# Designed miniproteins, single chains, part 58

Each design is a single chain, and the fold is of that chain. pLDDT is the mean over its residues in the fold that is shown.

## One batch from the design tools (miniprotein)

Design m2003
Fold by ESMFold2-Fast:
Structure m2003 (fold): chain A 92 residues (1-92)
Amino acid sequence: KILELTKEAREAAKEKKYEEAKELIEERELEITKEIAKKLGLELDEEEIEELKGKSLAERFKYLMEKLGVKPEELAKAFREVLLKEIEEEKK
């Protein structure tokens, strides 16, 4: 279930297991990364997206955390909210 994926991603970030969160987000590629960034108050432009394409998702998470000054728990919360919104939209 997607709720389990959300919990797993949050736990992975908290436990510094970004590899698990990476697998979940990789299904939706860069789109979810953009949504997470927007949720955290950052809109990625095309140039930033091009820079992130060649990086691992763990490096993308580190980039967002460093640029925004957010903690892994905040990143995991943003990911959870993005995923829950997607589920809610699918229900309708």
Scores: mean pLDDT 66

Design m2004
Fold by ESMFold2-Fast:
Structure m2004 (fold): chain A 94 residues (1-94)
Amino acid sequence: SHMAELEAKEKEAVINALIKEFGEDRVALMLSPLLSVEEARELLLSMSMSSLLNLTVGLLLDAKRYDVLQEIIDSLSEESKEKALQILEKILAG
């Protein structure tokens, strides 16, 4: 469907932003030392948007890359942006 295609493009953009920031090898290692770069990318693409955003927000906060996190959040659709902000609030609240 058109909506599923738009969500797939948005997930690709988030994944590409993570790879740009950390590098393909490091992103793969962050997921599992048993995964190839290709398997790690497929795993990220198979994740729900909520799971992918949980991972993305957590990794960028841990790395203190607030500028990159803000850029990613600002690029998201309103629905995904709301999910990302809810995740951010939960992590910051402890």
Scores: mean pLDDT 84

Design m2005
Fold by ESMFold2-Fast:
Structure m2005 (fold): chain A 62 residues (1-62)
Amino acid sequence: MFDEKEFKEKVDKLIKEINELSTKLGQARKEDRAKALEYRKQIGKKIDELNKVISEYNEKLK
């Protein structure tokens, strides 16, 4: 059996953070261009982190 609980928790946390940043980015695009750039950068970092978590989980499945 594979422990999906910790993987699910990490994925859910990252998806939540990405969704929150995406919402803030949408709002900031209309109000503050510099802040929108910062949110885009943070979203990119969270996507990279999510990809790393998925990759590590796939390695555990092998």
Scores: mean pLDDT 76

Design m2006
Fold by ESMFold2-Fast:
Structure m2006 (fold): chain A 81 residues (1-81)
Amino acid sequence: SEAVQRVVELVDKAEEALDRADGAAAQEQVQQVIELLRQIIKEGGDTALAQELLAAIEQGLKYTLSVAVARLRDVVDRHLA
């Protein structure tokens, strides 16, 4: 879906930031994903997918930013495979 494509771009940027040890940039990208997903839910778009992606972030953030990004990647890859 369109939402998945936009999430992929932001997740790629977050992974690149983490590879550079730029936690602030990675956190900014994850916040962009959260805002995008909240907007999709608010507007009644692909709500089920947006809720799944948001849950993955929320579960990961209970541990670390890196775990949140890894959980996002897993959900995205399952939908694009």
Scores: mean pLDDT 82

Design m2007
Fold by ESMFold2-Fast:
Structure m2007 (fold): chain A 52 residues (1-52)
Amino acid sequence: MYPWDSVVQANLDKAREAFKSGEVKSPEEAIKKYISGYPSKSEVEKIFKEVT
């Protein structure tokens, strides 16, 4: 079992909750805070969109 996907998903969930709670101003800021080096703005936007 490859751990990258599980770690990324857990941090994405944390980033999404931070954005939803108002802790950060934007989805990109949330990802930057919890997932350093996550490269794709479109992937970030899709994840936040699907969890609404």
Scores: mean pLDDT 62

Design m2008
Fold by ESMFold2-Fast:
Structure m2008 (fold): chain A 67 residues (1-67)
Amino acid sequence: SLQEAGRNALAGALSGKDRESAARNAYDGTLRAGGPRQARAAYEGALKGKDRESAAQNAAGAAALAG
């Protein structure tokens, strides 16, 4: 579900060390649970953040909204 994609994006991102690793981990986590559309949205959302925490929040929101 979209909510599960968002949760997996958040969990993946928070396992990162910085914005860039958060974006990659959000992509991987979302891809396993949601699919490529949600994974791409999570990655692009994360990269709009300035640190790991803002990347994680942006990734979760983007994944949940990506249909």
Scores: mean pLDDT 81

Design m2009
Fold by ESMFold2-Fast:
Structure m2009 (fold): chain A 62 residues (1-62)
Amino acid sequence: GRALLDRILSSSLEEGAALLVEATGMPRPVALVAAHELRRTAEEQGEEAALAALDRLKAQYG
């Protein structure tokens, strides 16, 4: 949840993608796009919107 989101947002894009692969098992190219979109969502819509997006990714792939 929030702890994973905080780690993704405080990491490089590559590190954030690796964390998503570890948490969900999604392919690395998908995780890179997802990590980028989570960062954009947090910047444009706030951390709660990014957290909801992360929860949807975990439901879809995990």
Scores: mean pLDDT 84

Design m2010
Fold by ESMFold2-Fast:
Structure m2010 (fold): chain A 67 residues (1-67)
Amino acid sequence: SAREDAEALINNVKTVDELIARLRESVERGRGVDRETAEEILKLLEKMGVDKSKLQEVKKLLDEMVK
């Protein structure tokens, strides 16, 4: 499910900075993500209390991967 995919991705990184680095690599290599999975990733990070600036960076990268 989108939620399980989002949880797996987040659990596979130790920090938000590591997540951002992995998303940047995915964008550079033309890898995509489902919009539902992208939305669940953002919801999880928001619930975890991630800084607004880092949330915006993650959202920008995920938006590029969905298109």
Scores: mean pLDDT 83

Design m2011
Fold by ESMFold2-Fast:
Structure m2011 (fold): chain A 66 residues (1-66)
Amino acid sequence: HHMEAQLKAQRDARVAHLREDLELSKEGAEKIIKRSTDPEEQERIKNQLEKATKIADEHIAALREA
């Protein structure tokens, strides 16, 4: 039980790191969107973030189940 708790804490830390990385990516993308005057570029960046967020959420869910 104690070792399982430590492993869970490590997984939780990894989940937190993934969430933080996504937030930094969102901030970077928002800066690009604000500076961009190209609607196609803005849409492309938004779509890429949505896809990356979905993939990360799936990984986080898998880590939580383990």
Scores: mean pLDDT 76

Design m2012
Fold by ESMFold2-Fast:
Structure m2012 (fold): chain A 85 residues (1-85)
Amino acid sequence: RLEELLAAADAAYERGLDALVAYLHEVADSLNPLEGQLVMAHVWRRLLPEVRAALAALGLSPEERAEADAALEALERRAEERLAA
């Protein structure tokens, strides 16, 4: 089950961000709390490079970029904590 959920999330991600978001909304109501935490942590790990690339394209100031990078690092740490729990 969990392996199938993660594989389906990966397949949705390969189809695009809209497909990934639709998949997450579809399964949200069927996931138990642990499954939800693990799926979201897995998704965050995949989204972080895309978000960082998008931020680079926005032409943020060095201060805004540093603030955004710190926020993304905090989210990554949160995902790791969820996966460890």
Scores: mean pLDDT 70

Design m2013
Fold by ESMFold2-Fast:
Structure m2013 (fold): chain A 103 residues (1-103)
Amino acid sequence: SPMLDQINKIINDVLNKFNADKSKSLSDQTILDAVNELLDKLKEINASAAQTQIAISSFFRELKKLGIKVSPKTALQIAEKVKEIYPGIHPFVIVMAALTEEP
């Protein structure tokens, strides 16, 4: 899907911009800034709520692959922000995507 390819490119561009691949950890503020950049880029391509939910879940999966932990506080702040922009995205899905281990 052209949209899925574009979403994957945006995720990789955001991870690279915030040096996630070179970092031992990212601060709560850096993770918030990275998600804000991701949301802005998704809005620019007119991504749907469903596509945005998939993109955020994929972004957290990529952070976990890099060993980067998202705090519960940061996960809740992200879920609140996503709900304000996309009322159709359940906050629980965002929190679980951020906090659930994927071995």
Scores: mean pLDDT 84

Design m2014
Fold by ESMFold2-Fast:
Structure m2014 (fold): chain A 88 residues (1-88)
Amino acid sequence: SMEERRKEIIQRAKELVDRAKELYDRAVALGHEGIAGGFKLAMETAEKALQRAESGEDIDGAEALVKGAESMIDLGERELQRAEQRLA
């Protein structure tokens, strides 16, 4: 149903906000400002997804923003892992 889809998007968006914030704080603590900027954008994208899903006005747009935030987080995590390996 549309309501089940909306609830799924809300839950995914909340999880992405939390994940992006944790990764942002870690990147900042390690001095990787560029990587941190990517996680900040992912967090803001997930927050926009959450707002759209909660309002119910644009569920397709909310889902697209969730997918965008997931991709940004995945890319940022790979970049952070590579940066950490270069310092080991």
Scores: mean pLDDT 88

Design m2015
Fold by ESMFold2-Fast:
Structure m2015 (fold): chain A 85 residues (1-85)
Amino acid sequence: LNLHPNVPEEIRELLERAKEAIAAGDEETAKRLLREARSLIPGPSRADWSKIQALLDEIDRALAAGDLEGALRALVELVNLMTSS
């Protein structure tokens, strides 16, 4: 899992557990963990609005489609982007 070192530990733990649940085929647990991680992400800042909004839309689309791997990837990218500011 390619996470920036400064990603909040609570979010990091949720994303790592979601990755493990995906690998184990536990779709219900993975979906729950991904949604929980998403809920901990604050609204986008003006500086990165367009990129953050695109990633938020990708996460919401992937979760709605049951694309748990896609949702995890987009969440990791979003958290890394927000932490790098």
Scores: mean pLDDT 77

Design m2016
Fold by ESMFold2-Fast:
Structure m2016 (fold): chain A 86 residues (1-86)
Amino acid sequence: TLVDRVVQDVINILQSQGITLDQDQIDRLRRLAQDLISQVRQAVDDVLSNGRNNIINFMLNIGMSRDDIIYTLTTNLVLNIIQQQQ
């Protein structure tokens, strides 16, 4: 699933930086990813219908697909939140 991909990629990125997560931290990461995917998906769909968002419009203009935008924004947002919490 998209959640599984975001979680696994975040774990891999953190691991490459020397950060290892225990199972409790992974479970919390999964919940965070689920919540953020729902919010990001709604924001992207709103822009594609009638909304405006500078970042999402920029990503569309450079040729990114809806699913790529949702994945990219969610992964970056998860990483930023985790790095701020460290």
Scores: mean pLDDT 82

Design m2017
Fold by ESMFold2-Fast:
Structure m2017 (fold): chain A 96 residues (1-96)
Amino acid sequence: HMSVEEKLKAIVKPTPELKALLARLGVTADEYTIGDILSAVSALVTELKLGAPLEQPNLADLRGTPLERVFGADRVDFSDIEGLIDRILKHTEILE
């Protein structure tokens, strides 16, 4: 079992689709961490103004965005860090 904090520090190899998205966001590295990927994704959500309902300010609609191809979801809660990590892990290989 890994804590959320330990998972955020995990070094991973992104899939070609996620790597292409990260490169578009200006994130190019010899090693990627889950935390770096999560930070880049959160910054993109803010930049794209993926608006949330006032009652649920952390929900984002990913449909029609570059994130839809990676996450495959129409609504994602960006306050659910564990759920976001699990989605990212489906598009990565843990290296150590």
Scores: mean pLDDT 68

Design m2018
Fold by ESMFold2-Fast:
Structure m2018 (fold): chain A 81 residues (1-81)
Amino acid sequence: MVKLSDEEKEEIFNKVSEDGVIKHSRFPEVIKELEKMGYKVDEEEFERLAKKYDKDGDGTLTYEEFKKVIEKMEKLGKIKK
């Protein structure tokens, strides 16, 4: 089963985040960083799950919400090597 390390998740979040959150407009950069690490990602499913886990509907992901999105994509087979 494909699974990102916590270090990989933190590296992506730190590269893309501004003021401790990932803005909706920065989701393409998240996909790009995952591709650089050798992963193949369903971008449409990432966007759908990100909107679902955005508790405040403000168009941002916290690190905890970001982790939940990635973990769900891993379980659904929407992230591959």
Scores: mean pLDDT 81

Design m2019
Fold by ESMFold2-Fast:
Structure m2019 (fold): chain A 68 residues (1-68)
Amino acid sequence: MLSPAEQTRAGMEATRDVVVADARRQLSPEQTARVEALLDEYVRAVVDGAPRSEIDRILAEIQEVMRA
């Protein structure tokens, strides 16, 4: 069995793939690449136990790109 951290990462990566697929249908390739990079940063931050303030910053950046 995967460790709890590995299970969390796998679940978040699955969610990331769904969000990226949605972004690819609605956003430009440049915006989609930015969202992918920010989602990768988000997954890393959560798995590494980063402060909520850092996680909130990453999420805010994702929302900003998706609105642009």
Scores: mean pLDDT 75

Design m2020
Fold by ESMFold2-Fast:
Structure m2020 (fold): chain A 61 residues (1-61)
Amino acid sequence: SVQPLPDVMDDRRRRSTAIGLVRGQRAGDEDTVRHARDILDRHLDPDDIQRLIRDAQRRID
């Protein structure tokens, strides 16, 4: 399958999206979690996503 070119996601947007995902997880807001995860999945590799989520968890605590 042919994928369209992804938008360039800057560091600030990546961090904000990961924070939104973690807050959604803590609130039990599955829609917010899925939306944020979908955004990250379009722009980043799984390893990068996992690191961002861990960093966001540390920052929220």
Scores: mean pLDDT 75

Design m2021
Fold by ESMFold2-Fast:
Structure m2021 (fold): chain A 75 residues (1-75)
Amino acid sequence: SVTLLSSLSIAVASGDIEEAKELAEEIIKSYPDDLDTIGDVLAIIGRALGKSEDVVTQARDLALAGKVDEALALI
């Protein structure tokens, strides 16, 4: 998971938003029960997409509550 998160961060830093989205989807698919990791991934991609901190916080809270589909809909 650490390696995939590092790859996601590099894609975001490079401005490769398409690759960042694909990596985020792969992390969520690979670790569906790791809600902390999903929350972190959604925060990273949400900020990269220019979402407000309020939206990012709401998405992260939803992910931590196990409402991953609702969290994804906000991002």
Scores: mean pLDDT 80

Design m2022
Fold by ESMFold2-Fast:
Structure m2022 (fold): chain A 72 residues (1-72)
Amino acid sequence: MTEGAYAARIAREGLEAGEKGNPVDAMLEGARQAGDKLIKEAEKESPENAELAKRAYDRVIAAFEQQRALAA
């Protein structure tokens, strides 16, 4: 799997979580949970995939945090 594929999945699950009552906090928590789960699964498959998943997670969280800052 590619870094972009991990990022797309984490971002989608974060956005879907944001459709609940507190969009910003729900998006961040959803992305964190999706990222943590995907990183653990990737670590079981290979260390290389784990590194790709971690980079994707960092990128998605940074994007959501930037959106939160701009929304203020």
Scores: mean pLDDT 75

Design m2023
Fold by ESMFold2-Fast:
Structure m2023 (fold): chain A 89 residues (1-89)
Amino acid sequence: MVTLGDAFKSMTDTELEDMARAVGVSVEEVRQVGKELASTGLSIEELAEELGLPKDASAGTVVVVYYGRRQGLSTEEALERINTTEQTG
């Protein structure tokens, strides 16, 4: 089973930068939240379910929605932010 910690450990700096851009935060903040999520012991699928996402959602999508929820956004609002960023980049 792939945990969030395993997924984040295998991510390249470029993948972290792309995720940070999608969330609208710094790469350092993405790394910090990645460490926090890794400490929960949850799999990507388990956290996706808790956030109301499909269990096949990517690690990037799960992290972006988690950040959005922390900032007071709904899951839908956080997902719209990702879609807008992908259309512009």
Scores: mean pLDDT 69

Design m2024
Fold by ESMFold2-Fast:
Structure m2024 (fold): chain A 81 residues (1-81)
Amino acid sequence: MRVEEAESETELPSVEAGQEGLRLLAERLPAAAAERGYELLRLEVTPESVRLELRRGNTTVRIESELEGTVLHTRTTRETE
């Protein structure tokens, strides 16, 4: 099993901009993932977070985005068997 993790932080101009960003991620990421051959296994959306679980073959990708104030924290975990 091979595990890769990536984290990013983006400072946004407002909390409202962060919430809009999370909404757009929830709408666009599943479609973009499907275009790349990923199957959507799980999607959880709250006003402050978006969590996705995707699979392609033996690879599982988990994307977790959480808004803390005006900072958007995104963690991506990719596991390949």
Scores: mean pLDDT 80

Design m2025
Fold by ESMFold2-Fast:
Structure m2025 (fold): chain A 63 residues (1-63)
Amino acid sequence: MEKVIAKISKIETNPDAYFVLLYENGELIGFGIGSSEEEAIEGAKADYKKRTGREPGELEVVR
């Protein structure tokens, strides 16, 4: 199974925000933003499902 790489960034705004980019085979395949890391990851997973029609498998999280 292909691993999806999740790149997480914290944006120090007021309030703070989290930005998540999902990559599969080096291609950007999902994007999420949220008020928490978990919310941003869930948004990115939803975007991935909307684009691909499938759930992301194993996520490799990098910060």
Scores: mean pLDDT 77

Design m2026
Fold by ESMFold2-Fast:
Structure m2026 (fold): chain A 73 residues (1-73)
Amino acid sequence: GKAPEEIVKAGERAREYALSKGFSEETATEFGDRVMLRALVRGRSKVEKEDVRLAAKAVGLELSEEELEEIVE
């Protein structure tokens, strides 16, 4: 796979999860952006659960372990 495309896909999944939980487009977009930025800082090939968890915490989103895995995959 292409590292930037996989990171973008994870950010898009994160945004969709936030929207599905009734969060605003602004919060959902910030969540997705934070997931992508954390992945880009630590590595360029994949997003890890910790990247998603910390991004969710930063925007006030409560995610289950299963939801974290869905976004990462």
Scores: mean pLDDT 76

Design m2027
Fold by ESMFold2-Fast:
Structure m2027 (fold): chain A 99 residues (1-99)
Amino acid sequence: MEQKRQQLREEILSGVGYTIAAIGHELDGDTEGAGESLGLAADSYKAAGELALQLGDLESAEEMAEALRRIAKKAEELGDTETAERARKDADALLEQIK
């Protein structure tokens, strides 16, 4: 139980870090680097959301789904349709579990 809460926090922090990295790449005009960082952020938020569900932490799971939706929107704006579709699907899967 306690170890999963620690892992949840670590995955959230990783997602935030990759999101900041994506913003940095975008500001530098590096669309490819921005897309790669958004993909890594999506992976981290998905893992965090799944951990939150296992812990019964529905509020954190909902926050992770919202983070994934923001990643999807940003990826779509950058033309990374594959990352956008994946993040959207993962967000919807988390929200379905919350009901």
Scores: mean pLDDT 87

Design m2028
Fold by ESMFold2-Fast:
Structure m2028 (fold): chain A 107 residues (1-107)
Amino acid sequence: SPAEQVKALLAEIISLLAEMVARLSDTEDEEERKKIARETAERALELLDQALALETDPRIQARLEEIRELLLRFLELVENNAPWDEILATVAEILRLLREMIEELLA
């Protein structure tokens, strides 16, 4: 169903962000860290845009748009060389909202 496809896409975004956090812990090179974060943000945005295209419920679309704005903020923070604490705090907020959506879609 479209709802199951949306859940799968959101779960994939969660997996990508979790893998990124692990990779950043193993990487000391600042240019490599920025590349990992940028590539992760771009892929997460692509998956989220696919979820938005499948979703027909305006309330769920509004929440996906909120997550999209946070992903764009994450990308902007990386591009502007923001402190990693601020970048990771934004990622944590995205993960929280994604997990809440999956729980609601399962109910």
Scores: mean pLDDT 87

Design m2029
Fold by ESMFold2-Fast:
Structure m2029 (fold): chain A 96 residues (1-96)
Amino acid sequence: MYQVPPPNSTQLTPDQIRQMQTQYINSIRNGTDKNTISQDLINMSQTSRITGGSDDQQRDFVGIMIGTSRMLSNSQNDNEAIGIIQSGFDRLLDLS
């Protein structure tokens, strides 16, 4: 079971989440390995929190990041991978 990072962890704003969504989509389009992005999402789930989120929202944040990471690693093509990032990060924005 993944842990919720402590309150003094890196705080992600909605604007930073939107920027990361765009950056990961562009990375996929530019041929970045999906496993590299997947590992980055896992690391971020353990080192970052959403700004102003409750502990319940932080648990949802971790779950969304890990779920998105898992789906991304299992994606069959770049269009599917882009859709996974779009959906996952849209869900993160709904929490923030």
Scores: mean pLDDT 83

Design m2030
Fold by ESMFold2-Fast:
Structure m2030 (fold): chain A 101 residues (1-101)
Amino acid sequence: SMNEQRLLVGNILAEVRKERGETFPLSEETIREALERLRERGIPDRVVIEAALHGREIAEEIGDETGIADEARLLAVLLGLSPAEVRAMSLEELRALAAQA
């Protein structure tokens, strides 16, 4: 299911972060390693983008500043933007950009 795919994305990111001994913020290196593992498991980038957009929406709803920052870093790598550019964009603008990719 789509919820199972979103959970897998979060779990793989957390697994890579733990293996690297990394804390906040989420690094580009951790993101790239997680994306390679997800691709090997047959999860395409479009699913990871959707998971990250959903994660940002939830983080904004509950006021999770760390989650907002981590999701911005993940989306930046996936969309070819900087984290600052992602944070400046609305969810609607990011969804429109992702749909054109």
Scores: mean pLDDT 83

Design m2031
Fold by ESMFold2-Fast:
Structure m2031 (fold): chain A 77 residues (1-77)
Amino acid sequence: SLRAQAEALAREAEELLRQALAQIPVDREKARRLLDEFVRKAAELVAALRALGDHDGADYLEALTEATRERLLAQLE
């Protein structure tokens, strides 16, 4: 179901973000690749939430993802 797909995408996005954060002090190139993968998975989740009619949740996640991306990119300089 679309709901089960959204739940799976949420778990995948959370895991990618966790891995990106862990890699920042160890391997900045790997952290950047994981951050890019997180952003892609979060975008898929946003699309799934909009398809489910959860527009408020989608808008919130989209804003949170962009803020997280900007913050972590600053740490990767």
Scores: mean pLDDT 89

Design m2032
Fold by ESMFold2-Fast:
Structure m2032 (fold): chain A 92 residues (1-92)
Amino acid sequence: MVKITIKGNLHPEEVDEIVRLLNTSPNVKVTKVGDNEIVIEGDLSPLQIGRLISYVESLGDVEVTVEGATPLLLRGSDLDWETLKKLYEELG
């Protein structure tokens, strides 16, 4: 089980989209604890964690804390919302 806390200057619409996407996964629980704060708990692979972090960091100045796993960070990622969406759609 992994716990990921994302906190930062995100638009509420971007937070809502991330929450909606991740809540479609059967082994992932997402909680919006504030307008700019999300807590993700569940069984995520290091690649999924790394892609999520890279995507969220591309949106703004965010602080990401990961507990229970080491993320596999992507180098020079052209990772966009469409790529992240496809990744999670393949899981459920």
Scores: mean pLDDT 68

Design m2033
Fold by ESMFold2-Fast:
Structure m2033 (fold): chain A 58 residues (1-58)
Amino acid sequence: SEADSRRIMDEGVAALERKGRPEEAAALRAEVEAMIAQGTSAADVFAFVAARLLEVQA
């Protein structure tokens, strides 16, 4: 659902902000907002956000 996608987005953005990566947090928000606008599933949004967070943790 859109609500699930927004929750996933907000959690991912908050995680990047806590890591001191505000530009990446803003980019993640912009990309996920575009995905939501285009009807992307919450599962695909989750996969995208999870992949970006794993890259930042390395």
Scores: mean pLDDT 83

Design m2034
Fold by ESMFold2-Fast:
Structure m2034 (fold): chain A 76 residues (1-76)
Amino acid sequence: MASLAVPLANFIVKEIQAEQQDNQAIHKSIVEQARAFQIFARELGLSQDDTNAAFEIVAKELPDIGVPLLEAYRLL
């Protein structure tokens, strides 16, 4: 199991939850959000497997947002 995937997934979940709580989040395309998190993972030096696992974890934790995000990530 990809240990670095969990910190990335937790960061993504926290970011999404903060946006939801603010209720004034700038509406960006889900593809643009997926790309931003992919770039962030690359900056941290995460493997493709760890990055893939992180998006899958987010899809399980927050399926209403995480599933569209995972599908967008797969289109990149």
Scores: mean pLDDT 74

Design m2035
Fold by ESMFold2-Fast:
Structure m2035 (fold): chain A 58 residues (1-58)
Amino acid sequence: AMEKELEELSKHPLFKAEKVGDKIVVTNVLDGIKREFPASKEGIEEAKKFIEEYEKLV
């Protein structure tokens, strides 16, 4: 059910998103910084917001 959301997040050139156990891990590919979110619809939305806020600052 989360596969499409994870694929969409991973389409970003600077970020990779993957499910690791009960967590969604978003990794910035340039600096290796990782953020963990719950493996839930809420966690996916928080991951999307994190990436969007990062994009506003770059």
Scores: mean pLDDT 76

Design m2036
Fold by ESMFold2-Fast:
Structure m2036 (fold): chain A 79 residues (1-79)
Amino acid sequence: SAAEIVEGVEEFVRRLLEALRERAAAGTPAEELEKMRDTTLAGLDELLATLDLSPEQRARVRALRAEFAREADEIIAAV
């Protein structure tokens, strides 16, 4: 369903942000964290390009992508 797709993306973004924070705390170099960020953003862009999403679903996924990018950049800037 529409709600399941958005919920899945929210869960995915949450888990990747947690993973970024854990790796940053463990001393992972900024370059590796940037690679994780870029790979995740590319995956979200591919999802937006390939799935037949409603305008409302696309808007929500784009908002989640923007939130992920913002929080990932904050995590990377702190290392």
Scores: mean pLDDT 85

Design m2037
Fold by ESMFold2-Fast:
Order: structure tokens, then sequence, then C-alpha cells
Structure m2037 (fold): chain A 63 residues (1-63)
């Protein structure tokens, strides 16, 4: 589930990145405010996109 959200976030899906952040918040019990969620969402998208450039998600891009 998380890997699917990361793949979508890497493709620019901000909603998927937000759902990933919400899942991390739920699992860790840490509550984030709106500004922190936006910051983390953009960070997740950036890191995921960087991973694709490095070939980390080559399998997802192949299809």
Amino acid sequence: MLSELVRKAANGDEKAAREYVDKVEELTGVKLDEEEKEKMTKTVMTVAAQGLKDGAAARALRA
C-alpha cells in the first residue's frame, strides 16, 4: 500500500503523497499541523521522484 502511494507521488500525485503522510502519522501517533503536512507531502514527492531517476522504481515505470 505505501509503495503504491510513493509511486503515484513520484508521478506528481499530491493526493497520494498526502495519503502517505496521513498513514505515517497514524502509524507513529505523531500529529502534524497543516503546514507540516504540506511540507512533508512535497518532500515525499521530491524524494520519490529522485528515486525514480536513480532507477529505484524502474519496475513501476516499465509498464
Scores: mean pLDDT 71

Design m2038
Fold by ESMFold2-Fast:
Structure m2038 (fold): chain A 65 residues (1-65)
Amino acid sequence: SEKAEKARKISEIVLKLLNGEITPEQAREELVKAGFSEEQAREIVEAAKNKDFDKIGEIVRKALE
C-alpha cells in the first residue's frame, strides 16, 4: 500500500539522517521524492535534528491521511 511504502521510506531516510549517513539537505530532498511537500520535509528534518520523535510521528501521520 502507498501508506506502508511512505512509512518505510520515511523510516529509512530519518534513520540515515540520525546516523549521519546523509545531510539534512539530502534528507529533505529524499522526503520530497517520497511524496512529502517541501514544507513537510523541512518540518520532519527540523524535528529529527531536535530528536523530537513525537513531532516526526505527528507530521507523518497527517501526511499519510
Scores: mean pLDDT 79

